# Ledger of designs, part 72: designed miniproteins, single chains, continued (2)

Each design is a single chain, and the fold is of that chain. pLDDT is the mean over its residues in the fold that is shown.

## One batch from the design tools (miniprotein)

Design m6486
Fold by ESMFold2-Fast:
Formats: structure tokens, C-alpha cells, sequence
Structure m6486 (fold): chain A 99 residues (1-99)
């Protein structure tokens, strides 16, 4: 299953660190927007989709949606000073369930 992530308002000093951390995940695709957003797509185990969706809803500033096909989209809109913390919380949730 696919997990689509968008983090908005990433502090300029944290963008490279978050991008590098996301790119370290196998099969991840990562892009940095000109507006300071970071988008990533991760492959997750299909059996973990429900667990990941529930845990992602507990992240501060997260909006979580699930598609008809079972893909999850999470949009994270933290204040800039919390963008790195929120990205790390996301990775802690998904790393045990990577495909």
C-alpha cells in the first residue's frame, strides 16, 4: 500500500535534514516544493494500513485521509519550529511497517 505525505511550512534550516531522512527509506520518493513543502511517498505493508492510519491521526497538525483503493494521504501543517519533530514522529510510526 502507498502512504503519501506532505509536510508544509518546513523551516529552511530543516529542509535538507528531513529530505535526507525520508530518502534514506527504501523505495521512498521525495520532492521539495519551492514553497518549502516536502512531499514523500512510502510503500507500507497492506496489513498495517489500519494501524498506521490510526497512529497518524494522533500526530499533532496531521490531516489523514484514506482513498477508495486503501492508500493513505497525510498532510502535516506544523509551525516551522516543529517540522522536524513532526517528521520524526511520522517515521517512528511507519518504519516498523515498511514494505
Amino acid sequence: ARLNVVITNVAPEDRAAIEERFKSIPQATVSVGGDGSIAATFEIKEEAVDEIEEKLKEIPYATVTRSETGDITVTLRPPPEKSLEVAEKLLEIIEPHLA
Scores: mean pLDDT 83

Design m6487
Fold by ESMFold2-Fast:
Parts: sequence; C-alpha cells; structure tokens
Structure m6487 (fold): chain A 114 residues (1-114)
Amino acid sequence: MEKVEEYGKKIREVLDRLEQAADEAAKQLSPSQAGFVRRLVDELRKAYDELIQAARESPEKFKEAAEKLIKTADRFVRALQGLADADPAAQPLREAAEKSYEEIKKIVDELVKS
C-alpha cells in the first residue's frame, strides 16, 4: 500500500504535466482537435484511477489495471502522433506524450515488480 501511494503520486505528477501540455496545445488546435485531446487525457485519468482502486483490492486486479493504463497511454501516444502529422501545433504535445508514456511505463514496471 505505501509503495502504491508513492508511485501513484509519481504517475499523477506525470499526468498533471501532460494535462498542462494538452491545455497549451489546445490553444493552437481547432475546437474539434482540442476536444479529441481532452477525451484522450480523460481516458488516461480514468485508467490511473482504476489502477489506484485495483491496488487496494488485489494483486491480480492491480496487474490487469496496470496493463490497461499502459495500453491506454500507448493509444494516447499513437493518436497524438497522427494528430501531429496532420497539425504541427500538436508536435510539442506529441513529445510530452511520448516522454510521459516512457515515465509511466517505468513507474508501473517498478511498482509491479515490488
């Protein structure tokens, strides 16, 4: 539980930075593209909330939620790669998402191995 709280805070900090990058990118994107980005951020937040909840229930549920978070983050990166290819204004957000994905993956891997 103590490790879950520590690593949960680290993941939350990564997501907070990513959300700030998304807000900055949204100022340069169309309303439709900005809405798309916000939905992707919401999906990541939801997967994170499910991970923290699962960690309080069982190791099996935690592992499943961790896999879901990683898959959700991968989809986020792929979606932003496509967006940045269409609109250069999304390039800084794409870079932030790729960095955030690597950070989340590392944190989750360390937490699961603990």
Scores: mean pLDDT 81

Design m6488
Fold by ESMFold2-Fast:
Structure m6488 (fold): chain A 73 residues (1-73)
Amino acid sequence: TKEVVEELAKELSGLDEAKLTALENAVKEGILNADLLTKKAGLPLEKAEKVSHILGTNVTDVAEALALIQAAR
């Protein structure tokens, strides 16, 4: 939904292009866990937890997760 994209965009705000690209790469590998997103994409833990929750509750597959991230960028 539009509200989901807006919430995700808020959490992606302040991340540089390199971190956003690393997040997309982690999600392509099926990584949605907050701890692994912190380690693989370099996200602050608080943002990684929010992103993990948003993706985990709103997507059924990796393609949907990537589409949400791209819409929120």
Scores: mean pLDDT 79

Design m6489
Fold by ESMFold2-Fast:
Structure m6489 (fold): chain A 70 residues (1-70)
Amino acid sequence: MSLEEQMTKEMVEKLKEWLEKNPDASDVEVNDQIGLLVRELKARYPDASVDQLVNAALEAQKVWEELRKK
């Protein structure tokens, strides 16, 4: 598994777990949580590029949009 795939998987899994615990979260709260998760991901993967972090965040955002429109 590539570093980008690993980061994306971790980001998506953490966001899904947070959404499970916070089913009534507003769009603002979800965006704030994505920002927090990006910060945590950067701390775990200090050599990760900005592009890799952005791609992980975009995939998490996409998953949230799919769940939101259900």
Scores: mean pLDDT 79

Design m6490
Fold by ESMFold2-Fast:
Order: sequence, then C-alpha cells, then structure tokens
Structure m6490 (fold): chain A 95 residues (1-95)
Amino acid sequence: AADEKAALVEEIRALKRKFMNELKELELEFESKGDFELAYRVRMLADLVGSQLDNLEAQLRDGKISVAEAREQLSLLEKGMKEIIEQVRKEVKKI
C-alpha cells in the first residue's frame, strides 16, 4: 500500500518533468518564430498542467484519494496532454 503510493508519486513527478520539458521546448520554438502570443499560451498551459499534477500528488500523499483513483486521473491527464501537445506541435510548424 505505502510502496504503491510512493511509486505512483514518482510516476506523477516523472510525467510532470516530461510535460514541462516538452511544453518549454514548444514555448521557446514559438518565441524563436516571433509568435509571442502562442508562446505565452503554451506557458499558461504548462502552469495549469503543472498545478494539476501537483494537486494530484498532494491529494494522493494526504490520503484524500485512493491509489486507484489517482492512477485513473493520471492516465486521463497523460492522454489529454499528449493530444494537446501534438496539436500545438502541428500549429508551430504552420508558422
């Protein structure tokens, strides 16, 4: 139980690092192309997803949600973020 929780906390942290890095690369690419509005929107998205993953970690650590509930929420967040990042990558290539 405690080991499963600790492992999931590390999975949440690893996913946060991955998405923050991918979004930072996209922010810098938009800035390099002179699209400061889209760069700002990517930064806002990074702040929002970071906050959501931090909240999920806190709720799991504080016992407010089960490991199963946290894993389901993490899976949905990962799927949603992958779809958004792919769409943003397509938009940056159009500039």
Scores: mean pLDDT 86

Design m6491
Fold by ESMFold2-Fast:
Structure m6491 (fold): chain A 57 residues (1-57)
Amino acid sequence: MKSITLSLDKLDKEIAEKYVKAMKEEGIKKLTLKDIKEVSEEALKILEDAGIEVIIE
């Protein structure tokens, strides 16, 4: 199973929707966020509803 790691200060709905689309097309189901400062609840729900596991470091 493929995974991706992002160094990202902010995760909002628009960013989450873009990554969900890309990750679904590639069969990636795990997203690791490093150095995250701001996460939208709506963004997390979009990722989780898409079946993506979110790990915050």
Scores: mean pLDDT 79

Design m6492
Fold by ESMFold2-Fast:
Formats: structure tokens, C-alpha cells, sequence
Structure m6492 (fold): chain A 58 residues (1-58)
């Protein structure tokens, strides 16, 4: 399901521990249609802020 794939993307971002990894996960989640977060904005955030934003977007 889309939600399961999005959760896996978020787990990958947590393992990556960077805004870049979180931005990649945000793009995956957006491509799946589960959220409308801006991947570029997420990638520009600190790792902690980006991960929190992605968790809230799920």
C-alpha cells in the first residue's frame, strides 16, 4: 500500500540522519500521493526538523 511505502521511506530518512535523506523521503511520499510536503523545503531543514515534519505529514 502507499502508506506502507511512505513509512519505509520515512524509516530510510531516519537512518540517513540528514535533511537530504529526509528530502528524498518527502519526494517519495509526494510521488505516492500520501502527502503534499515540499521536498526541497524538507531537504533545506535540519535533520530533526525535517524528520518531525515528515512524521506529521504521514
Amino acid sequence: SKEELAKKALEGAKKGGSGTAAGAAAQEMRDLGVTDVDAGEIAAMSAEEALKKLEEAL
Scores: mean pLDDT 78

Design m6493
Fold by ESMFold2-Fast:
Structure m6493 (fold): chain A 57 residues (1-57)
Amino acid sequence: GASGGAAAGGNGAPANPEAAARLARYSTQGDVEGAGRAGEEAGGTFEGGRNAALGGA
């Protein structure tokens, strides 16, 4: 853990908040493909979204 540390460029605000919401929904449902697609639309990668669905908690 870091104390009083603020990482620059580490937050990663979503380009599309709606896509981020879809990613969360697909992750909850276990829809890995949908999560991957939503992750791409949110400004990430397909694998990022897929990983969120598979290992995100």
Scores: mean pLDDT 67

Design m6494
Fold by ESMFold2-Fast:
Structure m6494 (fold): chain A 94 residues (1-94)
Amino acid sequence: DPAALERIRAALEETARELREMFESAARAEGWPQEEVEEFLRALEEHLAILQDESLSDEEKRARLEALSKTGAHELAAHRLFGTRLRALLEINA
């Protein structure tokens, strides 16, 4: 359904803009390594590019998104966020 795909694309584009602004703001406030933030944002942009690609079937999009999830770009950001949360939890329990 082209109309449904267009709505999904618009929603993902808006979400990506909001997430980029939030992560850039958080990175500045907490002093996150810019390289890790940029790597996470690049992974997010790659996911959106796949979802917006009308030449790909839903099955092909799913396969490519699954492959990207195994790369590590987003894993570095996730590992860093989990590390920050673990530190905060340890400080609360100290």
Scores: mean pLDDT 63

Design m6495
Fold by ESMFold2-Fast:
Structure m6495 (fold): chain A 91 residues (1-91)
Amino acid sequence: MLEEALEALRLSDPATRKALIYAQVLRLARGEEVSEEDIELVLALAEEAGLDPEEIRRLIEERRTETVLEKLRELMPELPEELQEMIERAL
């Protein structure tokens, strides 16, 4: 999953890239079993995508699921319909 997400991020447009990163942030913020290595990888990808890695770390550590959901909803209109459906299923 993480390897597939990394490859998808490299091939995606900026809006799709940000949405995929926030989807991973949502998973981590929900307290699913994750390693510190998973968190560090997401932070590195966020920085490459032009997101603030400190903000992303706070969202994960403080379990700010509602804030992450709001950010995903803001990106949704800019995404392909198929990807919107995938993200809505993760919500």
Scores: mean pLDDT 71

Design m6496
Fold by ESMFold2-Fast:
Structure m6496 (fold): chain A 85 residues (1-85)
Amino acid sequence: SIKEEAEKLKSELEAYAQKLKEEVLNDPRMTDLEKFRFLLDIDYLLKETQKRIDKAAEEGNLEEAQKIVDEAKRLLEETYERYKS
């Protein structure tokens, strides 16, 4: 069902975010303040993205839900890259 596919996409995003948080926490190039701020940003983006996935699923648009997940992953990666610079 569309609902089950949306739940899978949310789980995929949550797993991605968890791995990223672990990488951030273990990154010696980041200060404690930078880690704290980025972890908050990850949590905020995750919650907002989950809402967008649910809305796309309610509208029957799994293609849009997938794009939302891909965009969130890209944004998190780009944000982390800024800290590496």
Scores: mean pLDDT 85

Design m6497
Fold by ESMFold2-Fast:
Structure m6497 (fold): chain A 87 residues (1-87)
Amino acid sequence: MTREELIAALEREREAVLARAPSEEARELYARLIDLLLRILKEKEMEEFEKLLEEIEEEVKPLAEEYLKEKKDILLVWKKVVELLEK
């Protein structure tokens, strides 16, 4: 997937993830994560993106696991993005 394709996919999935979040807290956290990911992908180098992703993952991990059990298809997309960027 190209960088542009990844950005387009994230923007498209953003609304779905937020709409399907199991709680307002999860929704706010996912919004922060997705917005940050989009900014970094558009404006910053991949190395800086990877570092910031590690910091965000520490905050999101508990909520991500709860969401995955209810809406695994959408959260799995975000998890795959994280995994690809960690490589």
Scores: mean pLDDT 63

Design m6498
Fold by ESMFold2-Fast:
Structure m6498 (fold): chain A 94 residues (1-94)
Amino acid sequence: MEELAEEAKRLAREGLAPEVAPLVVADIEAALELAEEALRSKDPVKAAALATAAALLLIGAIIDVELHALDEELGRRTVELLKRLTREILERAK
């Protein structure tokens, strides 16, 4: 998870407009914090809710990348990493 998030943040900083890149990076960082909290939670309902919240933040980040990418290839790669990160978070919450 952390390696995918770091690469996605790097590509977002390179491929997005300067006004949008910090918002996408913040959403990725917030999603990781929620995912880590989900993994630490012993309550399966709380863990599922936290993982869902993390996934929703990453979906928002994907939309921002698709709408605001200045470079098509960097945007495509960023979306692919965010989709992979979302899948890993949801699979670990099962």
Scores: mean pLDDT 86

Design m6499
Fold by ESMFold2-Fast:
Structure m6499 (fold): chain A 65 residues (1-65)
Amino acid sequence: SPEEAEALNAAREFFTYELKMPQEKVEHLLRVLQLSDYSPAALGLALKELGYQVPMAKIIELVDK
């Protein structure tokens, strides 16, 4: 859906440009988003497992499209 594409693009931009994340990790996290039906909790856990500290408010903002 257009909303889903917008959420994925917002997440990709944030991971790539703000977090300076390698593309392999970016694609992994985008897949986590899709498989979890855009769950903020699932994304937060995956980010933490990869060593990134992101506030829950920012995670919710990224997926709320």
Scores: mean pLDDT 83

Design m6500
Fold by ESMFold2-Fast:
Structure m6500 (fold): chain A 66 residues (1-66)
Amino acid sequence: MIRELFQALLAQDGDKVVELVNQLPLEVQISLAGTIANVSSPELRKRLLEEVKSDEFKEELKKFTK
């Protein structure tokens, strides 16, 4: 799971990143939000804000994108 997520992030594979983030426990999503934001392109961050199901993850991600 985590290794596949980082490989998808390095590849900027938005579909795979969204899928894998949605499969993580909420605590892990929140813990990784800053790392995900910092590694992601602006286009990938926009997709994560639109397509990830967890509102808590989206709010956490927003803290690192401004």
Scores: mean pLDDT 80

Design m6501
Fold by ESMFold2-Fast:
Structure m6501 (fold): chain A 108 residues (1-108)
Amino acid sequence: SMDDFKAALDKDIKNLRELLKRLEAAVADPSTSDSELAREKTILTSAMTIHALHARLLGQQAGMPEQGQQIADVLLDAADRMSRLSPREAIRVTKEAIKRLEELRKAL
């Protein structure tokens, strides 16, 4: 249903915010190793990819395939951009993606 799609998107946005806070904390701590920073960034990009596949599926099930695809496109674009960027720049890209997801959620 549309309500299930909305609820799932709210949960996915909350998850991305929690993962963003972990990456921000890792970047702010000068004792964090390069491998730890890479791991936090990978966790966040992996979550974006999983949420994109989930949004496509739930959008189709809710009769909103175009909206599901728009959400998936935001997440996949952000994940792709982040793979080529530093952890600090990845924070900015993630914030932009979350803001766009919130706009798409409000339009549902």
Scores: mean pLDDT 90

Design m6502
Fold by ESMFold2-Fast:
Structure m6502 (fold): chain A 86 residues (1-86)
Amino acid sequence: DREALLEQARERFRELIAERKEEYKKNNEKPPSQDEQFEYIHKKAKESGVEFTREDVVRMAELLGVKQADVLSLMYDALKKEEEEK
């Protein structure tokens, strides 16, 4: 059950990542660099009293079965959406 749910979550994350990449490609937009995404996430995490490191990105990528770049992209998009609602 838990393994099936994790695999379903991984598949959903891959789907969201593919959808976002296609959106950038269709609009001929250049997504932020991985370094820019990490710096933004790191800053927002520090504002919440959390020290978010590159090692945390590696751990999340391994847990979710996705690339580190994909973890950064998803976290960046989620934080940007939160900021837009303020």
Scores: mean pLDDT 73

Design m6503
Fold by ESMFold2-Fast:
Order: sequence, then C-alpha cells, then structure tokens
Structure m6503 (fold): chain A 59 residues (1-59)
Amino acid sequence: AAAARARTEALLDEILREGRGIGHVVSPTDVVLYDASPEAVARLRAAGIRVHTRPRAPL
C-alpha cells in the first residue's frame, strides 16, 4: 500500500537526518543505504525493514 511506503520513506528521512548517509526506499520493507551509521541501520531493522548497506554513495 502507498501508506506503508510513505511511512518507510518518512522513517528513513528521520534516521538519515540523525545518522548521516544517503539512502532510498526499494519497497515498504526494503531500503538501500550508503555510508550509514550502525545506529541508522539498527533503527530501520528494529522497524522490520531489511537494510542493504553500501560503504559510499556512487559519484
């Protein structure tokens, strides 16, 4: 549902504001993160979201 995706996008935005990094939502339950803090990853996973991490954003 669109609402589920919007909630995931809002959570990702909030977490990245705190932890630094870049990311995007693939699905309501899947997120890609570039250069994210361990705290950001932990918060997304605690919310039931699968996190796919990469060491740095592409140039």
Scores: mean pLDDT 73

Design m6504
Fold by ESMFold2-Fast:
Structure m6504 (fold): chain A 67 residues (1-67)
Amino acid sequence: MEEERKRAIVDAVTALARDLLARGESPEDVRETAVRAARTASTALGLSEEAKEEVVREVERAVDALI
């Protein structure tokens, strides 16, 4: 399911962002890294352009909530 794939990417990238923040990476660098990872994973898993943008928005919201 596309929704399941979207959720898996958001969860994985959010976990990555949390780990990077815990290691002392800057919030700006973490946000940029998370967005790039979300776009790359979405493309690799064959998500539509609309689904990719939804994943990016969700990742941005999740990362912004961590900082």
Scores: mean pLDDT 82

Design m6505
Fold by ESMFold2-Fast:
Structure m6505 (fold): chain A 57 residues (1-57)
Amino acid sequence: GKLIEEVARRTGLSLEQAKLVVDGILNKDNGPALRLYLAGKATAEQLNLAYRIVKES
């Protein structure tokens, strides 16, 4: 929904990446975020901002 779109817009992650990260955070599964980080497809700053947006949603 709107939360995934906001995370993508504010972090610069793709909608697909933002969906994986948001779904993971809401289910307390850090696997998707960790995999993106280790693959060099997301920065720590992008992921930390995503966590903050989800926490305050």
Scores: mean pLDDT 85

Design m6506
Fold by ESMFold2-Fast:
Structure m6506 (fold): chain A 63 residues (1-63)
Amino acid sequence: SLSGKGERIDEGSAGTSKVTVEGDGERATVKLEAKSNKTGQVGVGEAEVYGGGASAMIEYARA
């Protein structure tokens, strides 16, 4: 079983993205924040994911 909290930040020429994942292999909450370097626009999203999606997102955030 996989459980925990992870945060991943990717920085590039186009902008910065931050993904925060918290939960376990059955259910996780995913929060996404992205900021454009060109427009200064900020995008925010939040979702619950289940089963294999929850496990995959926790692994992604820990990588």
Scores: mean pLDDT 72

Design m6507
Fold by ESMFold2-Fast:
Structure m6507 (fold): chain A 87 residues (1-87)
Amino acid sequence: SMTVVELVDSHNVDLNGENVTIYLLIRKREGQEPEMVAVTEVKEEDRPKAEKILKELGAQNVELFTKMSEEKADELSRLSTHGLFDL
């Protein structure tokens, strides 16, 4: 299926002494309504705290990674054009 993402905003948050970047994206899938997705990389034990912060930021859906590939992280940080991303 085809997925297109657009960066809306990014936030830096402190999570147990680690500075984590949270990306807010609009994700458009074929045949579905556009949705706001929050994406970040966190340790498994920090997921509940990260999820709470993302909900406070108004994210419609939350996707959390225990590890993000360098390619995926670079794509998220450099979203200036629409593309196909494996989120």
Scores: mean pLDDT 62

Design m6508
Fold by ESMFold2-Fast:
Structure m6508 (fold): chain A 110 residues (1-110)
Amino acid sequence: AAEEVERHAKGVGEAARRLSEIAPETKDAADRVIEAAQSVYEAAKAGDPEGVRENIERLSEATGELLQAAQDAAEKNPEKRDEIVAARDELVRHTQGLVEAGRKAIEEAE
């Protein structure tokens, strides 16, 4: 479980950074997603089920904000829309994977 959490946390971070490179207006939301993903990984590595749950909630909230910012950026920058959509889809895939891996880490610890 910890290896899967690490892989998906890294994937979330890379996708969020890519979004902020394509659309700099998303940077603050992307930074919050990166921090939340790292916190999920650290809590899972520490064997802290409560920390994993709390940081999954933070990750979900931060990801929602980033997805909204990315949609707004795509509407304002039609020429960047395809790149934003691709980075958004990577973000969603890795965020879902991170949540699933984090929940499995809790189940294995409890």
Scores: mean pLDDT 87

Design m6509
Fold by ESMFold2-Fast:
Structure m6509 (fold): chain A 113 residues (1-113)
Amino acid sequence: EEAVAAVRELMDTLAKIYIIARIEYYLNPDDEKVKKIYQAVLDLEETLVGFYEGKTSLEDVIKKANELLKLAQEAGFKYIEDLAKKMIDSLKVLSKYSEEEVRAAFRAVLAER
């Protein structure tokens, strides 16, 4: 149940980051900082899907989330920084569980939609 709640929070936070990064990219397509953040969001999503499929580890997801946080901090995108921190907190909760339990929590959240 705690793992399910953490996955729900992670997915909601990532969705908000994705929407914001995509809007920023569409408005400022030539801004290198915006391009790097948008690419980092896409890389994180790909790594998370890979984790769900058993192709990547939860450690790989955490690494990509921290990379996104660093890029947001360096760019001064405070709102993305704050959301990335919330996402990392959810990932820290999930790191206390086995990868099998985390994948089961993802399946439970996805079945709700």
Scores: mean pLDDT 86

Design m6510
Fold by ESMFold2-Fast:
Structure m6510 (fold): chain A 79 residues (1-79)
Amino acid sequence: SMQQRRQQLQQRIEEVRREVDRFREEHRDDPGLQEMADSAYDLIDRAEQALKQGDLDLAETYVQMAESLVEGGRRLAQS
């Protein structure tokens, strides 16, 4: 149902926010990775706004972008 999809997206948004919080804390001394964390927070905020407006497809797109960005940042940090 659309209601179940909304609740799943909300949980996913909360999960990626926790991942970004952890990433930001782990890389406090890296300005480039901090900027990536800031960009991920912007995408999370956009996802939450889309979810509030009932645009589930847009919300899913933004949360996926945020997840991809933090994963990319973690890979970059390992280089």
Scores: mean pLDDT 88

Design m6511
Fold by ESMFold2-Fast:
Structure m6511 (fold): chain A 120 residues (1-120)
Amino acid sequence: SKEELVERAIALLEKTAKELEKLAKKSKDEKVKELLETVVDRLRTAIERLREAQKNKDWEEAIELVKAVIDDLKHAKELLQKYLESNPDLSEEDKKIVEEAIELLEKAAKELEEILEQLE
């Protein structure tokens, strides 16, 4: 059902936000922390809006919100990739944190795209 698909999207975003928050806490680079924390805040706002859409059975709004979140995840991935390319002096540990964040963002975007296909 559309309700179950939106619940799956919410659960995926909650898991992704928690994992990104853990990576932000492990990082010693202030800019990496800032970039990851910004994504977490955007995901938490999207979760609240998706829950409201689900409560109101506003499936058109839910679809729009999922599309917007997919774009936000892809944009965050691009920013992190550019930061890696521009900062060769980043520690080995922080490079791994950014690489793990990029993989999490890519996986979340793909799983949300699969949910989006089933919502229509």
Scores: mean pLDDT 90

Design m6512
Fold by ESMFold2-Fast:
Structure m6512 (fold): chain A 88 residues (1-88)
Amino acid sequence: MIQTLQQQIQNVQQDPGNQRLRQQAIDTILNAIDYMINLINTHPGDSSTDSYIQQVTQLVNQLMQVIGMPPSDFLQMIRQQRRQQRLR
């Protein structure tokens, strides 16, 4: 849900200290990444898959800029969050 993620990122920009808004945006990105991985596995090389990858990548970069986190640290955080979701 690209539109929902865009709105959540804007909310974080308005209140960057709000942990709830930050976590909400992170959870939405995790769901978008899971859907992206599924598209890559089921429809590799499809133009719609490529479009979705570009949109998700752009939004991930935007969120990283908003929270002030380097790409390497952000990727590590995403991996940790996904592992925690699987354990719950």
Scores: mean pLDDT 73

Design m6513
Fold by ESMFold2-Fast:
Structure m6513 (fold): chain A 95 residues (1-95)
Amino acid sequence: MEEELKEIEAEIERVRALAEEAGELDVYEKAAKETYEKLKNAEPEEIYEKAKEIEAELKKEAAKIDPSDTAKVNRLLAEAMGYGVGIAKALKEKE
């Protein structure tokens, strides 16, 4: 594995631990699994386009959330981390 991929793998493990501490592990794991399953057979260009769409939707949802609503903020962050991990895993399997 290249050093960049090793760093991504380590970050995935850290992100999972953070989601578990926040009580949103289920949200994180579901988002990661569904995103990976959806993108694992896609071409790299399609994965990048889908990642942009996911980022745009997350920014849109974040704008609707009151920053003082900690439960909604934590849930959105867990989903965002899950999507990121799913995308990273799908890209890692491409050559």
Scores: mean pLDDT 75

Design m6514
Fold by ESMFold2-Fast:
Structure m6514 (fold): chain A 89 residues (1-89)
Amino acid sequence: MDKEIEELIEKGKEASEAGKEEEARKYVEEALRLEAKKLGLSDEIIELLLENHRKFDKEKAIKVIEELKRLRPEHSEELDKALEEIEKE
């Protein structure tokens, strides 16, 4: 993990534990955006990921996971499990 992404995740976690929900959300969203760009996700999929983080949407979550499986087939087994859990929600 890039140190910048790791620091953003840590700041988000600290803000969440302190009850600063809006600050925590901003740090986590920025970390997710940077991580997704490193994975080669399109801007459209990155926006779906961030929307799903703010308000869970089953169809958007499925689309993000399918795109991750396409870009990182070595993680397909883990992503298939996540997809099954989302489908059962």
Scores: mean pLDDT 69

Design m6515
Fold by ESMFold2-Fast:
Structure m6515 (fold): chain A 67 residues (1-67)
Amino acid sequence: FQSNFDQFIKDLQNASKTGVWSPNLKKIQDDVLQMKRQGMSNSDMRIYIYKKLGASDSIIDSIRKKV
């Protein structure tokens, strides 16, 4: 899970530098910035990102239990 999250953050940084955004990545970035402004925890933001990347409900539930 952590390695996939770290790779996703690198993808966001690369998209920001090159200006080449997929609609999904841009939407996730905008949502994460909004959640950060609202004081959401890093764990909750991570769960949100996994859900947006198409993780199944069972995988999301597993992450919730470990966090």
Scores: mean pLDDT 63

Design m6516
Fold by ESMFold2-Fast:
Structure m6516 (fold): chain A 86 residues (1-86)
Amino acid sequence: SELKEVLEEAIEVLKELEEELKKKGDELGAKTVQSLIDLLESILANPKISRETVIRVLEAAIQLAKSYGREDAAEKLEEAREEVEE
């Protein structure tokens, strides 16, 4: 489904952010990003998850990317959120 593709893209963006944080030695930041990845993967495994829940998780991911100065990652996550919102 289109939603699945959007969420898979968001997960890849977060994986790139996690690897960057690991390279910088930010272990806490990397663990925080991994928690959001795990949550999005759980959403992909459950077809009954509400759009509102998906939007909330993406909003958290956007704020996290911005907090680490990754405006490019935040922009891609914003695009994913807009696709989910309809």
Scores: mean pLDDT 82

Design m6517
Fold by ESMFold2-Fast:
Structure m6517 (fold): chain A 82 residues (1-82)
Amino acid sequence: SAYKEGLEYLEKGMKAFTEGNYEEAEKYARKAYDLFRKAGPKYKLLAQAAKHLRDAAIAAKKGDIQTALEHAAQAAKLYAEA
């Protein structure tokens, strides 16, 4: 299902981010976002978590560590609430 695949990509993206692999984290976050969008409005919080993880990875790649950590924290919060 789109939901199950979305969770797998979101978790892979979070792991990649923690390991400093920001390009891989962005790629997985984008895939998770698309999958949660297809899964429907019930998964809105997970889609928003994936979007924040994507934005965190982009900020980290630019060296904006403060913005990256703020987005990563928001992603973790939304994932926990989902």
Scores: mean pLDDT 90

Design m6518
Fold by ESMFold2-Fast:
Structure m6518 (fold): chain A 76 residues (1-76)
Amino acid sequence: SKEKEEAFLAEVQKIYDKYRPLIEKKLEAGDKKGMLELVIEAADELIEVAKKYGFEEAAKELEKQREEALKLLEEL
């Protein structure tokens, strides 16, 4: 429903608001590893929220993004 989608997006926005400034700080410091670790942590929280609301396709998209970030982290 629209209400369920709005509630989901509100929780997603809270996670972005939490992680965005932390990620920016790591980028400013040149800490690529720390930045990728925060991206993975944010993805984990977003996946949990997507599963909580039953948005399985959104969860799968986030899992792919998480796997991509993990591969980049392993290349450092």
Scores: mean pLDDT 88

Design m6519
Fold by ESMFold2-Fast:
Structure m6519 (fold): chain A 65 residues (1-65)
Amino acid sequence: SGLALGMALISAAVLKVQGVIKDIREEGGRLIVTATVETQDEADEIQRFRERAAKLGVEVTVEEV
C-alpha cells in the first residue's frame, strides 16, 4: 500500500542520513537499498529495518557495494 511504502521510505531515508545505507530506490512497490556493510552494527541496523518493513508488507532488497 502507498502508506506502508511511504513509512518504509521515511525509515530508509533516516538510515541514509545516518550513513548506514548509501542509496534508496523503489521498484514495483518494493525497496532496494545500497549499502557498504563493514561492521556488525551496520548489518544489525539493516536487518532491523528489513524486519520493520516486512511487518508493513514491504519487501526490502539489500545491494552490497
Scores: mean pLDDT 83

Design m6520
Fold by ESMFold2-Fast:
Structure m6520 (fold): chain A 66 residues (1-66)
Amino acid sequence: LEELVQRAIAKARELGHDALAVAITLVYKELSPEEAEEVIRETLAHLDQGRPLEALRIVLEKLKSK
């Protein structure tokens, strides 16, 4: 999980989305390891497709539902 989190943070920052990088860190801290891994994998998939706004939406939805 930590490796996936660091990859997601690096990718978000590479694309200029520091706010998304912070939100990814909050997902890792606030959600269960299982939920965090699912969210981070989905976030990485959207970032790899050039969809940082969709990645941010997913992260914020998961954080707000808790």
Scores: mean pLDDT 77

